# Designed miniproteins, single chains, continued (3): the designs that were tried, part 51

Each design is a single chain, and the fold is of that chain. pLDDT is the mean over its residues in the fold that is shown.

## One batch from the design tools (miniprotein)

Design m9867
Fold by ESMFold2-Fast:
Structure m9867 (fold): chain A 97 residues (1-97)
Amino acid sequence: DTNGDGYMSWAEAAAAFARFDTNGDGTLSAAELRQFVRTQSGNTVSDSTYNIVVQRIIAAADRNGNGTISWAEFQALMAALDRSGDGRVNITALLGA
């Protein structure tokens, strides 16, 4: 989030996914997803809050139950969180999920 306003564009989300997929396996582990949420939220909440948010994201997006988020699952999550259809996701909405 280059603006620091808590909103993330789809392009920023795609770039962040690629950046945090350090293995290049096309999936994000819980640890990688935690770093993604921390970076995009500006590290404004406690580590326990990020762990809760990550668990909720995995529960919502991990359709095959393998404990990781594929790019397709991440895209589906972003689409679900983009309630206004404006191409931006409010990271604060993830903290309330």
Scores: mean pLDDT 65

Design m9868
Fold by ESMFold2-Fast:
Structure m9868 (fold): chain A 95 residues (1-95)
Amino acid sequence: SVLEEAMERLLKAIEESTDPETIVALARGLIDMAEVALERHPDDAELNRRILEYLRKAKEVIEKHRDKLDPETYQELLRRIDEVIERAEAALAKA
């Protein structure tokens, strides 16, 4: 889907970026898209598994850049990612 392709491209940009401000902006975009995808397609198990994969990889990149990110921004991004991961895992458990 266009949404899945957009999320995958955002993840690649996050993984390839060296600029903290860019990583933050791209991560926020990915989180927003994942939230929309879960809300629109809660019963799409394949899409929900992809969302989990993308968010877990994005989380790893954010954690690697912990020392370069504003602490408040870092905590907010991790909190939002973990919340969406929990929603996706809950949706998969019901499918």
Scores: mean pLDDT 86

Design m9870
Fold by ESMFold2-Fast:
Structure m9870 (fold): chain A 70 residues (1-70)
Amino acid sequence: MKELERKLVHLEMVRAIDEAALFYLQQLLEKSTDPEEQARLQAEMARVEENIASTRKQIEDLEKEIEKLK
């Protein structure tokens, strides 16, 4: 149990960091007037969004495992 809970906390932290990074990139995109920079920022945002989706699924799977052990 405790080991799975530690993994959950780690994944929650990773998700929070990625969500903060996405918010920061969104603000940079809104301020950018350079098409090349805008394209780079959009590509980075897409990667971060994919990472968030992956981490969210891992959290859901891990939460289900923890519930089964209760």
Scores: mean pLDDT 83

Design m9871
Fold by ESMFold2-Fast:
Structure m9871 (fold): chain A 59 residues (1-59)
Amino acid sequence: TAELEAMRATLEAARATLEAELERLRAAGAPQADIDAVEAAIRTLDAFIAAVDAEIAAA
């Protein structure tokens, strides 16, 4: 559905923002705890994207 496709696009944009932040933190030598937190957020978004993709496939 258009709503699920819009949700997927929003999650993908959020993921790209977090990946850019992860790259910035790594380049700056940020504390490992900060890097781990962003990696965990990306993993959470990946799970949501997978769930939305499964729902789109089922529709």
Scores: mean pLDDT 86

Design m9872
Fold by ESMFold2-Fast:
Structure m9872 (fold): chain A 67 residues (1-67)
Amino acid sequence: MTPEEVREGAERSLAAARAATDAATARSALHQSKYVLELAEELGDEEGARLAREAIEEAQRKLSVYG
């Protein structure tokens, strides 16, 4: 996986987390964001890791509302 693919994955996960209106969608976004964070850290992609962490925070916030 390339850094660009990781960044795209993080951006999509963040968008999904922000759009979540139920616990299942928020949980899915959280799992995807954690996976992307692991890949970003393995590749040394600081920007991808930053976006993935932001997506994790948003997904956790949504889970506190809907879960």
Scores: mean pLDDT 81

Design m9873
Fold by ESMFold2-Fast:
Structure m9873 (fold): chain A 65 residues (1-65)
Amino acid sequence: MPVEVEVRAVRDHEARAGGEISLRAGEVRRAVVVAEVDDERVLLHFVDTGEEGLVPKSAVELTPL
């Protein structure tokens, strides 16, 4: 089952289209890890916004809740 995590953005990430989520350095949000696309990218569902999108793993710290 998907892992619920605290997501902390360690740097900015710009969403290109509706399939991606924008993050700003220092943001802390809660999300569910829907899928790990590869070693570099993860698909997250943000609980606070209800938005689902792809983000680079290098742009976030994921802490299991």
Scores: mean pLDDT 75

Design m9874
Fold by ESMFold2-Fast:
Structure m9874 (fold): chain A 80 residues (1-80)
Amino acid sequence: VEELKEKLLETARRAAELGVRYAEALAAGDEEEVARLEAELAELEKEMKELLEELKKVASEEEVNEAKKEALEIVAEAAK
């Protein structure tokens, strides 16, 4: 359980960092960087979804909800 939760939060932090870079690339008009970051963000979103599904199989509903909340807070905080 702990390993899956840690992986989920780590993936959320990576997504948050890429989200910030994506906003910067959009502001700079760097279309190539935007496309690259969109692809990377889509891959991380898929990874997070898979980790969340695995966590649901081995953790309580409360634990899953808490991990999901923490992941969303990480993304929201990085987005500003």
Scores: mean pLDDT 76

Design m9875
Fold by ESMFold2-Fast:
Structure m9875 (fold): chain A 61 residues (1-61)
Amino acid sequence: DLRAKAEALVDEVAKELGITLSPAEREQLVAAAIAALERGWSDEQVKEAIRATLEDLREEK
């Protein structure tokens, strides 16, 4: 179940960074994580991409 895995990875990274995600932000990251997992990315690569995305979002605002 790619969605459950993507949700877990997004929630793990958000917790690691101490970031509270809005429902919209969480859904966007979950969708991106699902796409990456479908392309055969590892859990580690997906977590790295989520971390980079969250850093970019927080730096811009």
Scores: mean pLDDT 79

Design m9876
Fold by ESMFold2-Fast:
Structure m9876 (fold): chain A 70 residues (1-70)
Amino acid sequence: SKKLGEEIGKESDKLLEEGASRESVLSKAGKKADELEEKGYDKSEILRAASESVKDEEVSRLLQSWADSL
């Protein structure tokens, strides 16, 4: 779901603002996307929506690249 991906992107921004590393944020985003995929959601759609919602350009680029690889 696009909304679930947007929520992951917003949570990622919050974690970055709170001092989390990009690696930690990407790991958490990936785990959440995997959990949603197990529930029947499209992982590539989730990661693409997350990339569009996140403000950090590097995290956005990596999430987009990850979505495009699926």
Scores: mean pLDDT 85

Design m9877
Fold by ESMFold2-Fast:
Structure m9877 (fold): chain A 55 residues (1-55)
Amino acid sequence: SEEELKRLYEKMEEKVKEVEADPSLSETQKEIFRGAAEGMKTMLEWVEKKAKEKE
């Protein structure tokens, strides 16, 4: 799950770059994608910490 979440985050980073480069998208839409990427990053960090804390 941690490895899969990392891959999803990498794909989300690519999508954010595509969205930022798209002039047809509103600032609100771009902000939603940025927020989603930030959320995935937070979840990945949380999962990594949880894995390290479990013996």
Scores: mean pLDDT 76

Design m9878
Fold by ESMFold2-Fast:
Structure m9878 (fold): chain A 71 residues (1-71)
Amino acid sequence: MSVEELEELVRRAARLVPGFGEEDIEKAVQTARDALAAGHSPEVAIAAAVKTMLDLGADPYAVSEALRRAL
């Protein structure tokens, strides 16, 4: 998975989270970008983005459903 493919996957998932605005979406995408830049795998980058979404107040079930639909 390229950086661009991972960013688009995370952005697509974050857009599906109820109540998320553009700033929240970009925070999730930036977290994934930072994890990849640090040498982490795509799976770890996705997990880091998920944690950012949860820290921003997203419901865990909503994040899980969003990821399932984004894949």
Scores: mean pLDDT 85

Design m9879
Fold by ESMFold2-Fast:
Structure m9879 (fold): chain A 61 residues (1-61)
Amino acid sequence: MLPDEREVKLALAEIYLAIILTNEPDASVEDIVAEVRRFGEKLGLSPEDIERLVARAREAH
């Protein structure tokens, strides 16, 4: 079955977070959080989903 659009957007956001963490290991938490918020907003994620993604970014730094 084709994934829900929301599921695809969330998967893309998680992949993007993994790429940032891998390619920019010296980036500050604030920079990572700002980048994650920007990407989530561009994808059209809900504020709730963006905040969950930000929490994951803070845990992963």
Scores: mean pLDDT 77

Design m9880
Fold by ESMFold2-Fast:
Structure m9880 (fold): chain A 68 residues (1-68)
Amino acid sequence: SEREKLREEILKLIGEILDLIGDIIELEEKLKKTTDPEEKEALEKEIKELEKELEKLRKKLDELDEKL
């Protein structure tokens, strides 16, 4: 069933989104505790990249929800 495949894809995508949110929160907590400038810059770059990935996944989720 196309509907079952779509539902499975949506659930997988939701899981990926939740994992990314968790990773971002962990990195933000590390950033708050970090005093080293080089480590701060690295963490900020990593957070920004994950936020971009999260935005892409959210757009994909919206597209799949439209088809359901």
Scores: mean pLDDT 86

Design m9881
Fold by ESMFold2-Fast:
Structure m9881 (fold): chain A 74 residues (1-74)
Amino acid sequence: MREGVEPPEALRPLVERADEVFLELSKLMTPEHEKLAKEVLQLVYELLARDSITEEDVRRVLEALERALEEIKK
């Protein structure tokens, strides 16, 4: 589980931002959009399960979450 992986202190603000976007996504999500949200969560889990988390990895997750949010708003 990703809770076992602590990101470097420098990446903490980006991780917190990703959590904020995910919370907003969760609020706007309908059952119809849960499939898209699950696909994004799978990507998040894959990246957070890595032995070394880079700024690029966190940015990619954040971008995926923001894209999912835009898709749900359409």
Scores: mean pLDDT 66

Design m9882
Fold by ESMFold2-Fast:
Structure m9882 (fold): chain A 62 residues (1-62)
Amino acid sequence: PEFSRILTELLELAKKLYKEGKSEQEILDEVTKIMDSKGLSEEQKQAALDNLTLHLKQLLSE
């Protein structure tokens, strides 16, 4: 499904920004702008942000 593809792209972008030294907030701001540009619903945006936040916390704890 299209949403699953977008979610994967956002996760890869978040990982790239994390490796570049961006903060969690900077990463979330950037992915939110992309979600807005793609016309995602509020429910889809929330699901994506929850998923990305969980993955970012896992990366930060390593």
Scores: mean pLDDT 77

Design m9883
Fold by ESMFold2-Fast:
Structure m9883 (fold): chain A 81 residues (1-81)
Amino acid sequence: EANYKELIEALEEAKKAIEEGDTEKAIEYLERAKEIAKKLPEGSEIIVDGLEKAIELIKEGKLENAIEAIERIIDEVKKLL
């Protein structure tokens, strides 16, 4: 089954965690989002690659860029609905 709504929820939670300064929790939500994305019928590889890039941005301390990357992924997922 397509879990697009669950994926969007995980991405929104990751964004909230970054905004609250909890980068460890943000990475946990993005790792969960990757597992959900792997099960999608469409866009799986592109979304997973985008999520890996967002995680890397968080690890580099580029939090604003990570939020922007997450927002782009949410927009891409919404196009699949």
Scores: mean pLDDT 83

Design m9884
Fold by ESMFold2-Fast:
Structure m9884 (fold): chain A 55 residues (1-55)
Amino acid sequence: NLFDQALEAALKGDRETAKENLLKAGVSEKLAEEFANETDPERQASLLVQAKIQV
């Protein structure tokens, strides 16, 4: 799914692909960008949960 693809891309350092996958899932530009640029695993997990709730 798009959320799993976004997480996998982020873990590989592919911020652009992580952001694009969240945007395709219907996540807001702001939240998709925050997730893609997040380096803290706990915050990254929290942002992903927020993204899933948003769509």
Scores: mean pLDDT 82

Design m9885
Fold by ESMFold2-Fast:
Structure m9885 (fold): chain A 70 residues (1-70)
Amino acid sequence: KALEALEKAKEAIEAGDNAALIEAVAEASPHLTPEARRLLEQALFAPSREEAIRLIEEAMEVAKRVEEEK
């Protein structure tokens, strides 16, 4: 769910596909914790593609951690 949508967002950033990125963000947002959502939001406004990818990867780690703690 959330992790899958974040993976799509990362792929969209790597491909430079803004439409796919917007769709992935909309899909992920309702399933994310506030912490993961903030990281995803920061990735959208990141100054470089590499920084955006790092922030998405951090959001994915947060989402995975939340699932493991349940």
Scores: mean pLDDT 76

Design m9886
Fold by ESMFold2-Fast:
Parts: sequence; C-alpha cells; structure tokens
Structure m9886 (fold): chain A 64 residues (1-64)
Amino acid sequence: MEEEAREAAEKAAGSREELTKVLKRFAEIGPPSTMLLARYAVELGVSPEEVAEAGEEALRELEE
C-alpha cells in the first residue's frame, strides 16, 4: 500500500487529472488509503487545497 501510494503520488504531482484518478481508486479501498496518498502528495508539493478538490472530484465520479 505505501509503495503504491508513493508511486501514485509521484505520478499525480505533475497532473491534477492523474491525482483525481488515483484518489478515486484509493477511495474504493477506504479512507485510510486515501489519507496516506493525500499526505504523500502534500509532501511532494501538492497543496492541501488541490488534494481536497481532487478528492471531491473523485467522490463525485464514484457517485455517478
């Protein structure tokens, strides 16, 4: 999980679209997985606001 979250965050740091896709996949697993990814993305320089917005977009897509 941690290794997967790290790789996903690295890919997502360069693209908000990728961040949303990855958060959507991790949201299917559960909140702890999503939180780990979010923390790592922030460590890579993604703002907490961008992570929150991407998370909202991911949840919206899952509801559809």
Scores: mean pLDDT 70

Design m9888
Fold by ESMFold2-Fast:
Structure m9888 (fold): chain A 73 residues (1-73)
Amino acid sequence: DFLKAMMYLTLGNLAFKEGKYDEAIKYYEEAIKLDPNNSLAWKRLAEAYRKKGDFETAEKYLEKAKEISPEIA
C-alpha cells in the first residue's frame, strides 16, 4: 500500500531526526515491506545503520538503494 509505505517513511524520518535510530530502522523496514522498490527507504535505512556504527549493514542497504535508483548514489 503506497499510502502506508509513505506513512512509515515519514514516521521513520521523524524518529531519525530525534536520534531514535532503532525506531527509525523499524519504520523504514515496514515501509520497505510495503514497497520494496522505495529507494529512499533503503537509503534512509542505510543512514540509520551508519549512525549506529554498523557500516557493513549500511553499505549493503545503500547498494540496494543504488540498484533501484542509481541517481541517489
Scores: mean pLDDT 83

Design m9889
Fold by ESMFold2-Fast:
Structure m9889 (fold): chain A 87 residues (1-87)
Amino acid sequence: SAADIAADAPAAVRAAEANLEAAVADPAKAAPLIAAAGIWAAVAANSGDAEALRRVAAAFRAAARRVDAETAAYLRRMADLMEEKAA
């Protein structure tokens, strides 16, 4: 149901935030954790909850301020695509 899809959105936001915080905390393991955060961003996008997707985009932007320049550029690009999808 639409309610079941909407229920996945808060969990996806929390999971994306957790994976991004873990990636910032351990740069050596960042790549698979950022990939996991991207999967949760896709779950949020597929939920149809634009606000949840904007929250994931904000988490990617927050993480981008705390990582190296190359990783930051990637995270900002992902956030831009999420914000475009949420519009």
Scores: mean pLDDT 83

Design m9890
Fold by ESMFold2-Fast:
Structure m9890 (fold): chain A 61 residues (1-61)
Amino acid sequence: AKAALLAQANALVNELIAAQGAAGFPAAAAILNAVLAALAQGDLAAAEAVIAAAEAIIAAL
């Protein structure tokens, strides 16, 4: 579960950086930090919400 969510977050970060280049780094860092913070608290629902928000951002690019 946690490993799968981390893999998903890393895939989304790579897509964001590929789409936006250097301009994507702050958003990529924010997504990873938010997922890691949620997972550290055991809050899988919060981690899933961050991933869903990241997917929406990438879909808008």
Scores: mean pLDDT 78

Design m9891
Fold by ESMFold2-Fast:
Order: structure tokens, then sequence, then C-alpha cells
Structure m9891 (fold): chain A 70 residues (1-70)
């Protein structure tokens, strides 16, 4: 397998974003949950945790836009 530790970390970040989105009722909650997982479970620094939170907020917003269009 040709995966670096950094690639594996990126996969864990993606999983954290998915967990945050499916367990939240708003983009704000998804962002906060994702930041918490990144800081407390993945041990990421504040800047990286903030980016993970932003991705979760965006992912939740896209899902809401899709549901609103249906």
Amino acid sequence: ASHSAEVQRSERIGQAVQRAVINSKSPEEAGELAKRIAREELGLDEETAEEVGRKAKEAFTVIQAHDAAL
C-alpha cells in the first residue's frame, strides 16, 4: 500500500466531517462537532481543526440546498 501517514490523516478528517454532518441539525453544529473531533480525537492543531470545521459547515449547507431543491 502506497499511503503516507498524511494521506491516512486526510481520510480520518473526511470521516470526521461525515460524522459531524450526519449528527448535526445545522451547519453551525456540524462545524463545531467537526472541530471538536479534529482537536480532541485526531489531535490536530487549531488552524487545521478550524479548516475541518469549515468543510463540515460547507458539506451540511450543500446537503440542505439539495434537500430544498427537491
Scores: mean pLDDT 76

Design m9892
Fold by ESMFold2-Fast:
Structure m9892 (fold): chain A 56 residues (1-56)
Amino acid sequence: SMELLEKAKELIKELGYDFKAIGEKLGVDEKELRKIVLEHEIEEGLELIKKAVEKL
């Protein structure tokens, strides 16, 4: 869910990468939350690389 990811990003800015504390605040399992955030960060990084290559 995009809403879950956006809330997690705001809490990461406030608490850092404390997935246990963030998961408790959002009512989400720590391992599941960690997976969602990591998959999103990888995908965003790949899109940035693609955009940079398109400018070459």
Scores: mean pLDDT 78

Design m9893
Fold by ESMFold2-Fast:
Structure m9893 (fold): chain A 70 residues (1-70)
Amino acid sequence: SQEEIAELATKAGRAIREGDTEKALEYLEKLLELVKDNPKQKEAVEKAIEAVKEGDYEAAERHLVLALTL
């Protein structure tokens, strides 16, 4: 649901800003499952996951915001 997407995105964004890699990846992976049927949202969330794994939290937040506008 849109409510679940918004909740997970809020939690993911907070974890990214706090530098909590483990929680950020947990919430982003759950978000990815909810958006898997939208190719553009899926790609944006996958790029956010990649950025978190690379320690690029600024890029991760930008990709997460983009996913929510698609």
Scores: mean pLDDT 86

Design m9894
Fold by ESMFold2-Fast:
Structure m9894 (fold): chain A 75 residues (1-75)
Amino acid sequence: MEEVEKLAEEARELLEKGDYEGALEKIGELIDLGAYEEALELGMELQRKIKDKDVPQELVSRLVGLTIRAIGGIL
């Protein structure tokens, strides 16, 4: 749990700073640890923050892929 808590905290800090690429990296690490619920919540928050911003298509595609993986892990 310590690693999951640390990654989630780091992801939230990155989201607050507008570092969406960094936050996406931490969300991916959460999925790798099996923290699917935390990853999904953070992924949805990231999607909400970027919906009105010009971001690289690669970032959007990676976010969608991670969200699908997180949902699959929960089910």
Scores: mean pLDDT 80

Design m9895
Fold by ESMFold2-Fast:
Structure m9895 (fold): chain A 60 residues (1-60)
Amino acid sequence: DELKERVKKAVEEEYKVAGEVQRLSLQGRVDEAKELARRSLEEISKKYGLKLDSLPAEPP
């Protein structure tokens, strides 16, 4: 099921990015974290053809 695989990969990439964004924020690199979140959400949405509203608040 191609759609299920794309959604699964998109979600996995979202959580990886969310973890990196949180790590940067904890290091005091808040502006870089915000820019990474914005760019990554846009790239993941475009890459997988999905409409995404935001990254998850915390990684799993």
Scores: mean pLDDT 72

Design m9896
Fold by ESMFold2-Fast:
Structure m9896 (fold): chain A 75 residues (1-75)
Amino acid sequence: SIQEKTIAALEALLAGDAERAAELAAEAAREYLLSLGASEEEAEEAARRAAAMARAMGATATPEQLEAALAEQRA
């Protein structure tokens, strides 16, 4: 599911695996956009942006910020 992939991406970031997080974030974004009826091109653009954001978070986010985001997803 989209939520499971989002949770897995945050867990990958906490583990220090930014590339795995980027893959999971891209898959979640693509599935989400397609579920809303977006085009394949729009879904692929969103996936690229999500992957870039996940890599940036891996470089800049603190463990506390990632744990807070993970708690919100599990709430």
Scores: mean pLDDT 84

Design m9897
Fold by ESMFold2-Fast:
Structure m9897 (fold): chain A 69 residues (1-69)
Amino acid sequence: MEKEHFELLEELAELLRSEEIDEERLKEILKKLGYSEENVEGFIKLAKENPELAKEWADIIEKRLEEYK
């Protein structure tokens, strides 16, 4: 995994664990990861409406990142 991609995923996991989701920062990271604008908007909506699901996504991301350390 590229270092830049790793750092983006690490920051994504941290944002998903935040009590208040920074939508602008989350959009920037998701766009850099190659997601379409429509997918980014849908993802943010789901994460805001389902904080527990957002935390589960963060756990999955962090678990995958450990495989590339």
Scores: mean pLDDT 77

Design m9898
Fold by ESMFold2-Fast:
Structure m9898 (fold): chain A 58 residues (1-58)
Amino acid sequence: KSMRELFLEELDALQPELKKRVEEILNDESLSPMEKAIEQFRALADTVAAAYAKVKAK
């Protein structure tokens, strides 16, 4: 199984958590549209890093 296939499987497993995190960010009234964009980027980056770490550990 390729590194790409393993990475996509780990990303897919994390999609529900990412979606919930994004919805939390979008519903935060204290954040400006730009701040919401930055926080969404951070959430995505954290999710990608977590998926890669799981693949690398195998």
Scores: mean pLDDT 80

Design m9899
Fold by ESMFold2-Fast:
Structure m9899 (fold): chain A 55 residues (1-55)
Amino acid sequence: SMTIALLILLVLSAAESLLVLYLAFVLFQYDLANRVAIAGSAVLLLAVLVLGLGW
C-alpha cells in the first residue's frame, strides 16, 4: 500500500513536471509564465515531500 502510493505519487509528479515544461513553451506567448512558475514550484515541493516521506 505505502509502496504503491509512493510510486503513483512519483509518476504523477514526473508527468506534471513534463506537462509544466510543455505548458511553459505554449504559454510563453502570454503572461501566464508566472502562474506556470508557481505550479512548477508546487510540483517540486511535492517531489521533495515524496522523497522525504518515502524515506
Scores: mean pLDDT 67

Design m9900
Fold by ESMFold2-Fast:
Structure m9900 (fold): chain A 113 residues (1-113)
Amino acid sequence: MGEEYLRKAEEALRRARELAENARSLRDLGIALVYAGSAMVYADEAYRNGDEEIQKRAREIQREAGRLAAEIAREAGLDDAAEAIERLALSDPVAAAGAAGDAAAALFERERA
């Protein structure tokens, strides 16, 4: 169980990084934010269902995904979302993922304007 969630978290973080590094549009950055949010949630599931080794790796993924999401949000001028993600990534990863999702929605809206 925990190892499966850890694998999903690692894959989501890899996808988020890949999309952020190769971004050609605000839509790409928004999709990266969604994957970073998913990585935080899957890592939290891994932490709650894993042994000590899995818990340590899950926390590292939560920190990395939270930092990436906050960086994308801040670069887009979404400072409130970035601050919420940084504050909540380890304490309330579901709320941090929600903030990343809200930031993604804002980027998608800007892309359509």
Scores: mean pLDDT 88

Design m9901
Fold by ESMFold2-Fast:
Structure m9901 (fold): chain A 70 residues (1-70)
Amino acid sequence: SEAEEQIKALEEEYEKLKKEAEEKLEELLKKEKDPKKQKILKEIHEGMLTMLEWELKKEIEKIKKEAEEK
């Protein structure tokens, strides 16, 4: 179904964003020597991953609801 294709594409997009975010964090951590700043970078990254998971779930629920209303 179109909804299943949209969900798959969305999941693939979010997985790509997560990988890019992880690579960016690794690069930033290699350049940053201050342990306090490293901790902040890790906390920002964790918060971003949490928001991405929440947003993905919300978008999937929206697609499913729109499919049910047809």
Scores: mean pLDDT 83

Design m9902
Fold by ESMFold2-Fast:
Structure m9902 (fold): chain A 100 residues (1-100)
Amino acid sequence: MEELWKETLEGIAEAVLNGDLETARFIALATHEEMRLLAEKEGNQEKLAEIDARYEKILKVIRVLESIPSLDEETRQKIAELIREGKFDEALKLLEEVKS
């Protein structure tokens, strides 16, 4: 799971850097479905809840990005870096400051 998660964060970050939010959404959804399947095979209800919570945070960041008509390159790079590190709450906070 950790390797899959790392690849997912990199893919989402790259899509965000390129302004391709449809690809970012697709990567997030595909990985969420695969991670849920793996957790279901383990019978781990706590892990399923964590996977669902993480996916919801990713979707929240993508939705805010989609609501911004243009985002400067510096902010986009910063958001991509935070996504790469799995810091979705920090990414959301930065985006809310930009939207204000």
Scores: mean pLDDT 81

Design m9903
Fold by ESMFold2-Fast:
Structure m9903 (fold): chain A 71 residues (1-71)
Amino acid sequence: SKKKLQEAVNRVNAVIGGDPAHRDRLQQLGDQGNSQQIQQEAEQLAKQYRQQGDDKSAQLAEQAAQLAKQG
């Protein structure tokens, strides 16, 4: 659904914070309905934040990946 995909984009953008290029790219992917690419980006961020010990950001990224997977 468009709503779940937009929620996924919003959650990933909240985690990325302050990177306009990444935010613009994710919004473009959301506008295109590219749930697969948004899911992959969110899963990569979740792994990175887990490795850094940022469990809060990792959880947000994991939630974003699940929302993207649902479409």
Scores: mean pLDDT 77

Design m9904
Fold by ESMFold2-Fast:
Structure m9904 (fold): chain A 90 residues (1-90)
Amino acid sequence: EEERLQAEIGVALLEIAYAIAKLSPDSLLEQVDWIRRVAEKIAEELNLPEEVRATIEAGLDTARQYAENGDEEKAWAALEATIDAVRALV
């Protein structure tokens, strides 16, 4: 199934983006914004299902709010939960 394969590739790319961001010395806000840019590009290029896109968007919005408040632990937990939720959908 083409849609399933594209979604699985999208999840794998997001996991890689998360791992790269986690190793970055940049601010948490910059890391979240970078993951958002990568996620938007992945969703666009791979034509990800709306359910997957909505899950990514909601999770990144939550992570950004925590990052803006300086809650690094909750921001990373929100990003990890987002990846887990998206993986469960594919």
Scores: mean pLDDT 80

Design m9905
Fold by ESMFold2-Fast:
Structure m9905 (fold): chain A 55 residues (1-55)
Amino acid sequence: GPAEAKKLIAEGEKLMAKGKEILATAKTIKQINLGIGLMLRGIGLIFEGELLLKG
């Protein structure tokens, strides 16, 4: 339902913010990959939440 959708979007936004913070201080390929990975997971959760919001 809408409440579950909003929760997923909020969690995705938190992961996006965390990924951006890691990328801002990244000095190694491992850190860059971690930051990108968190941002991609965040985008995925936002997308899932938006799909649930339409259902």
Scores: mean pLDDT 86

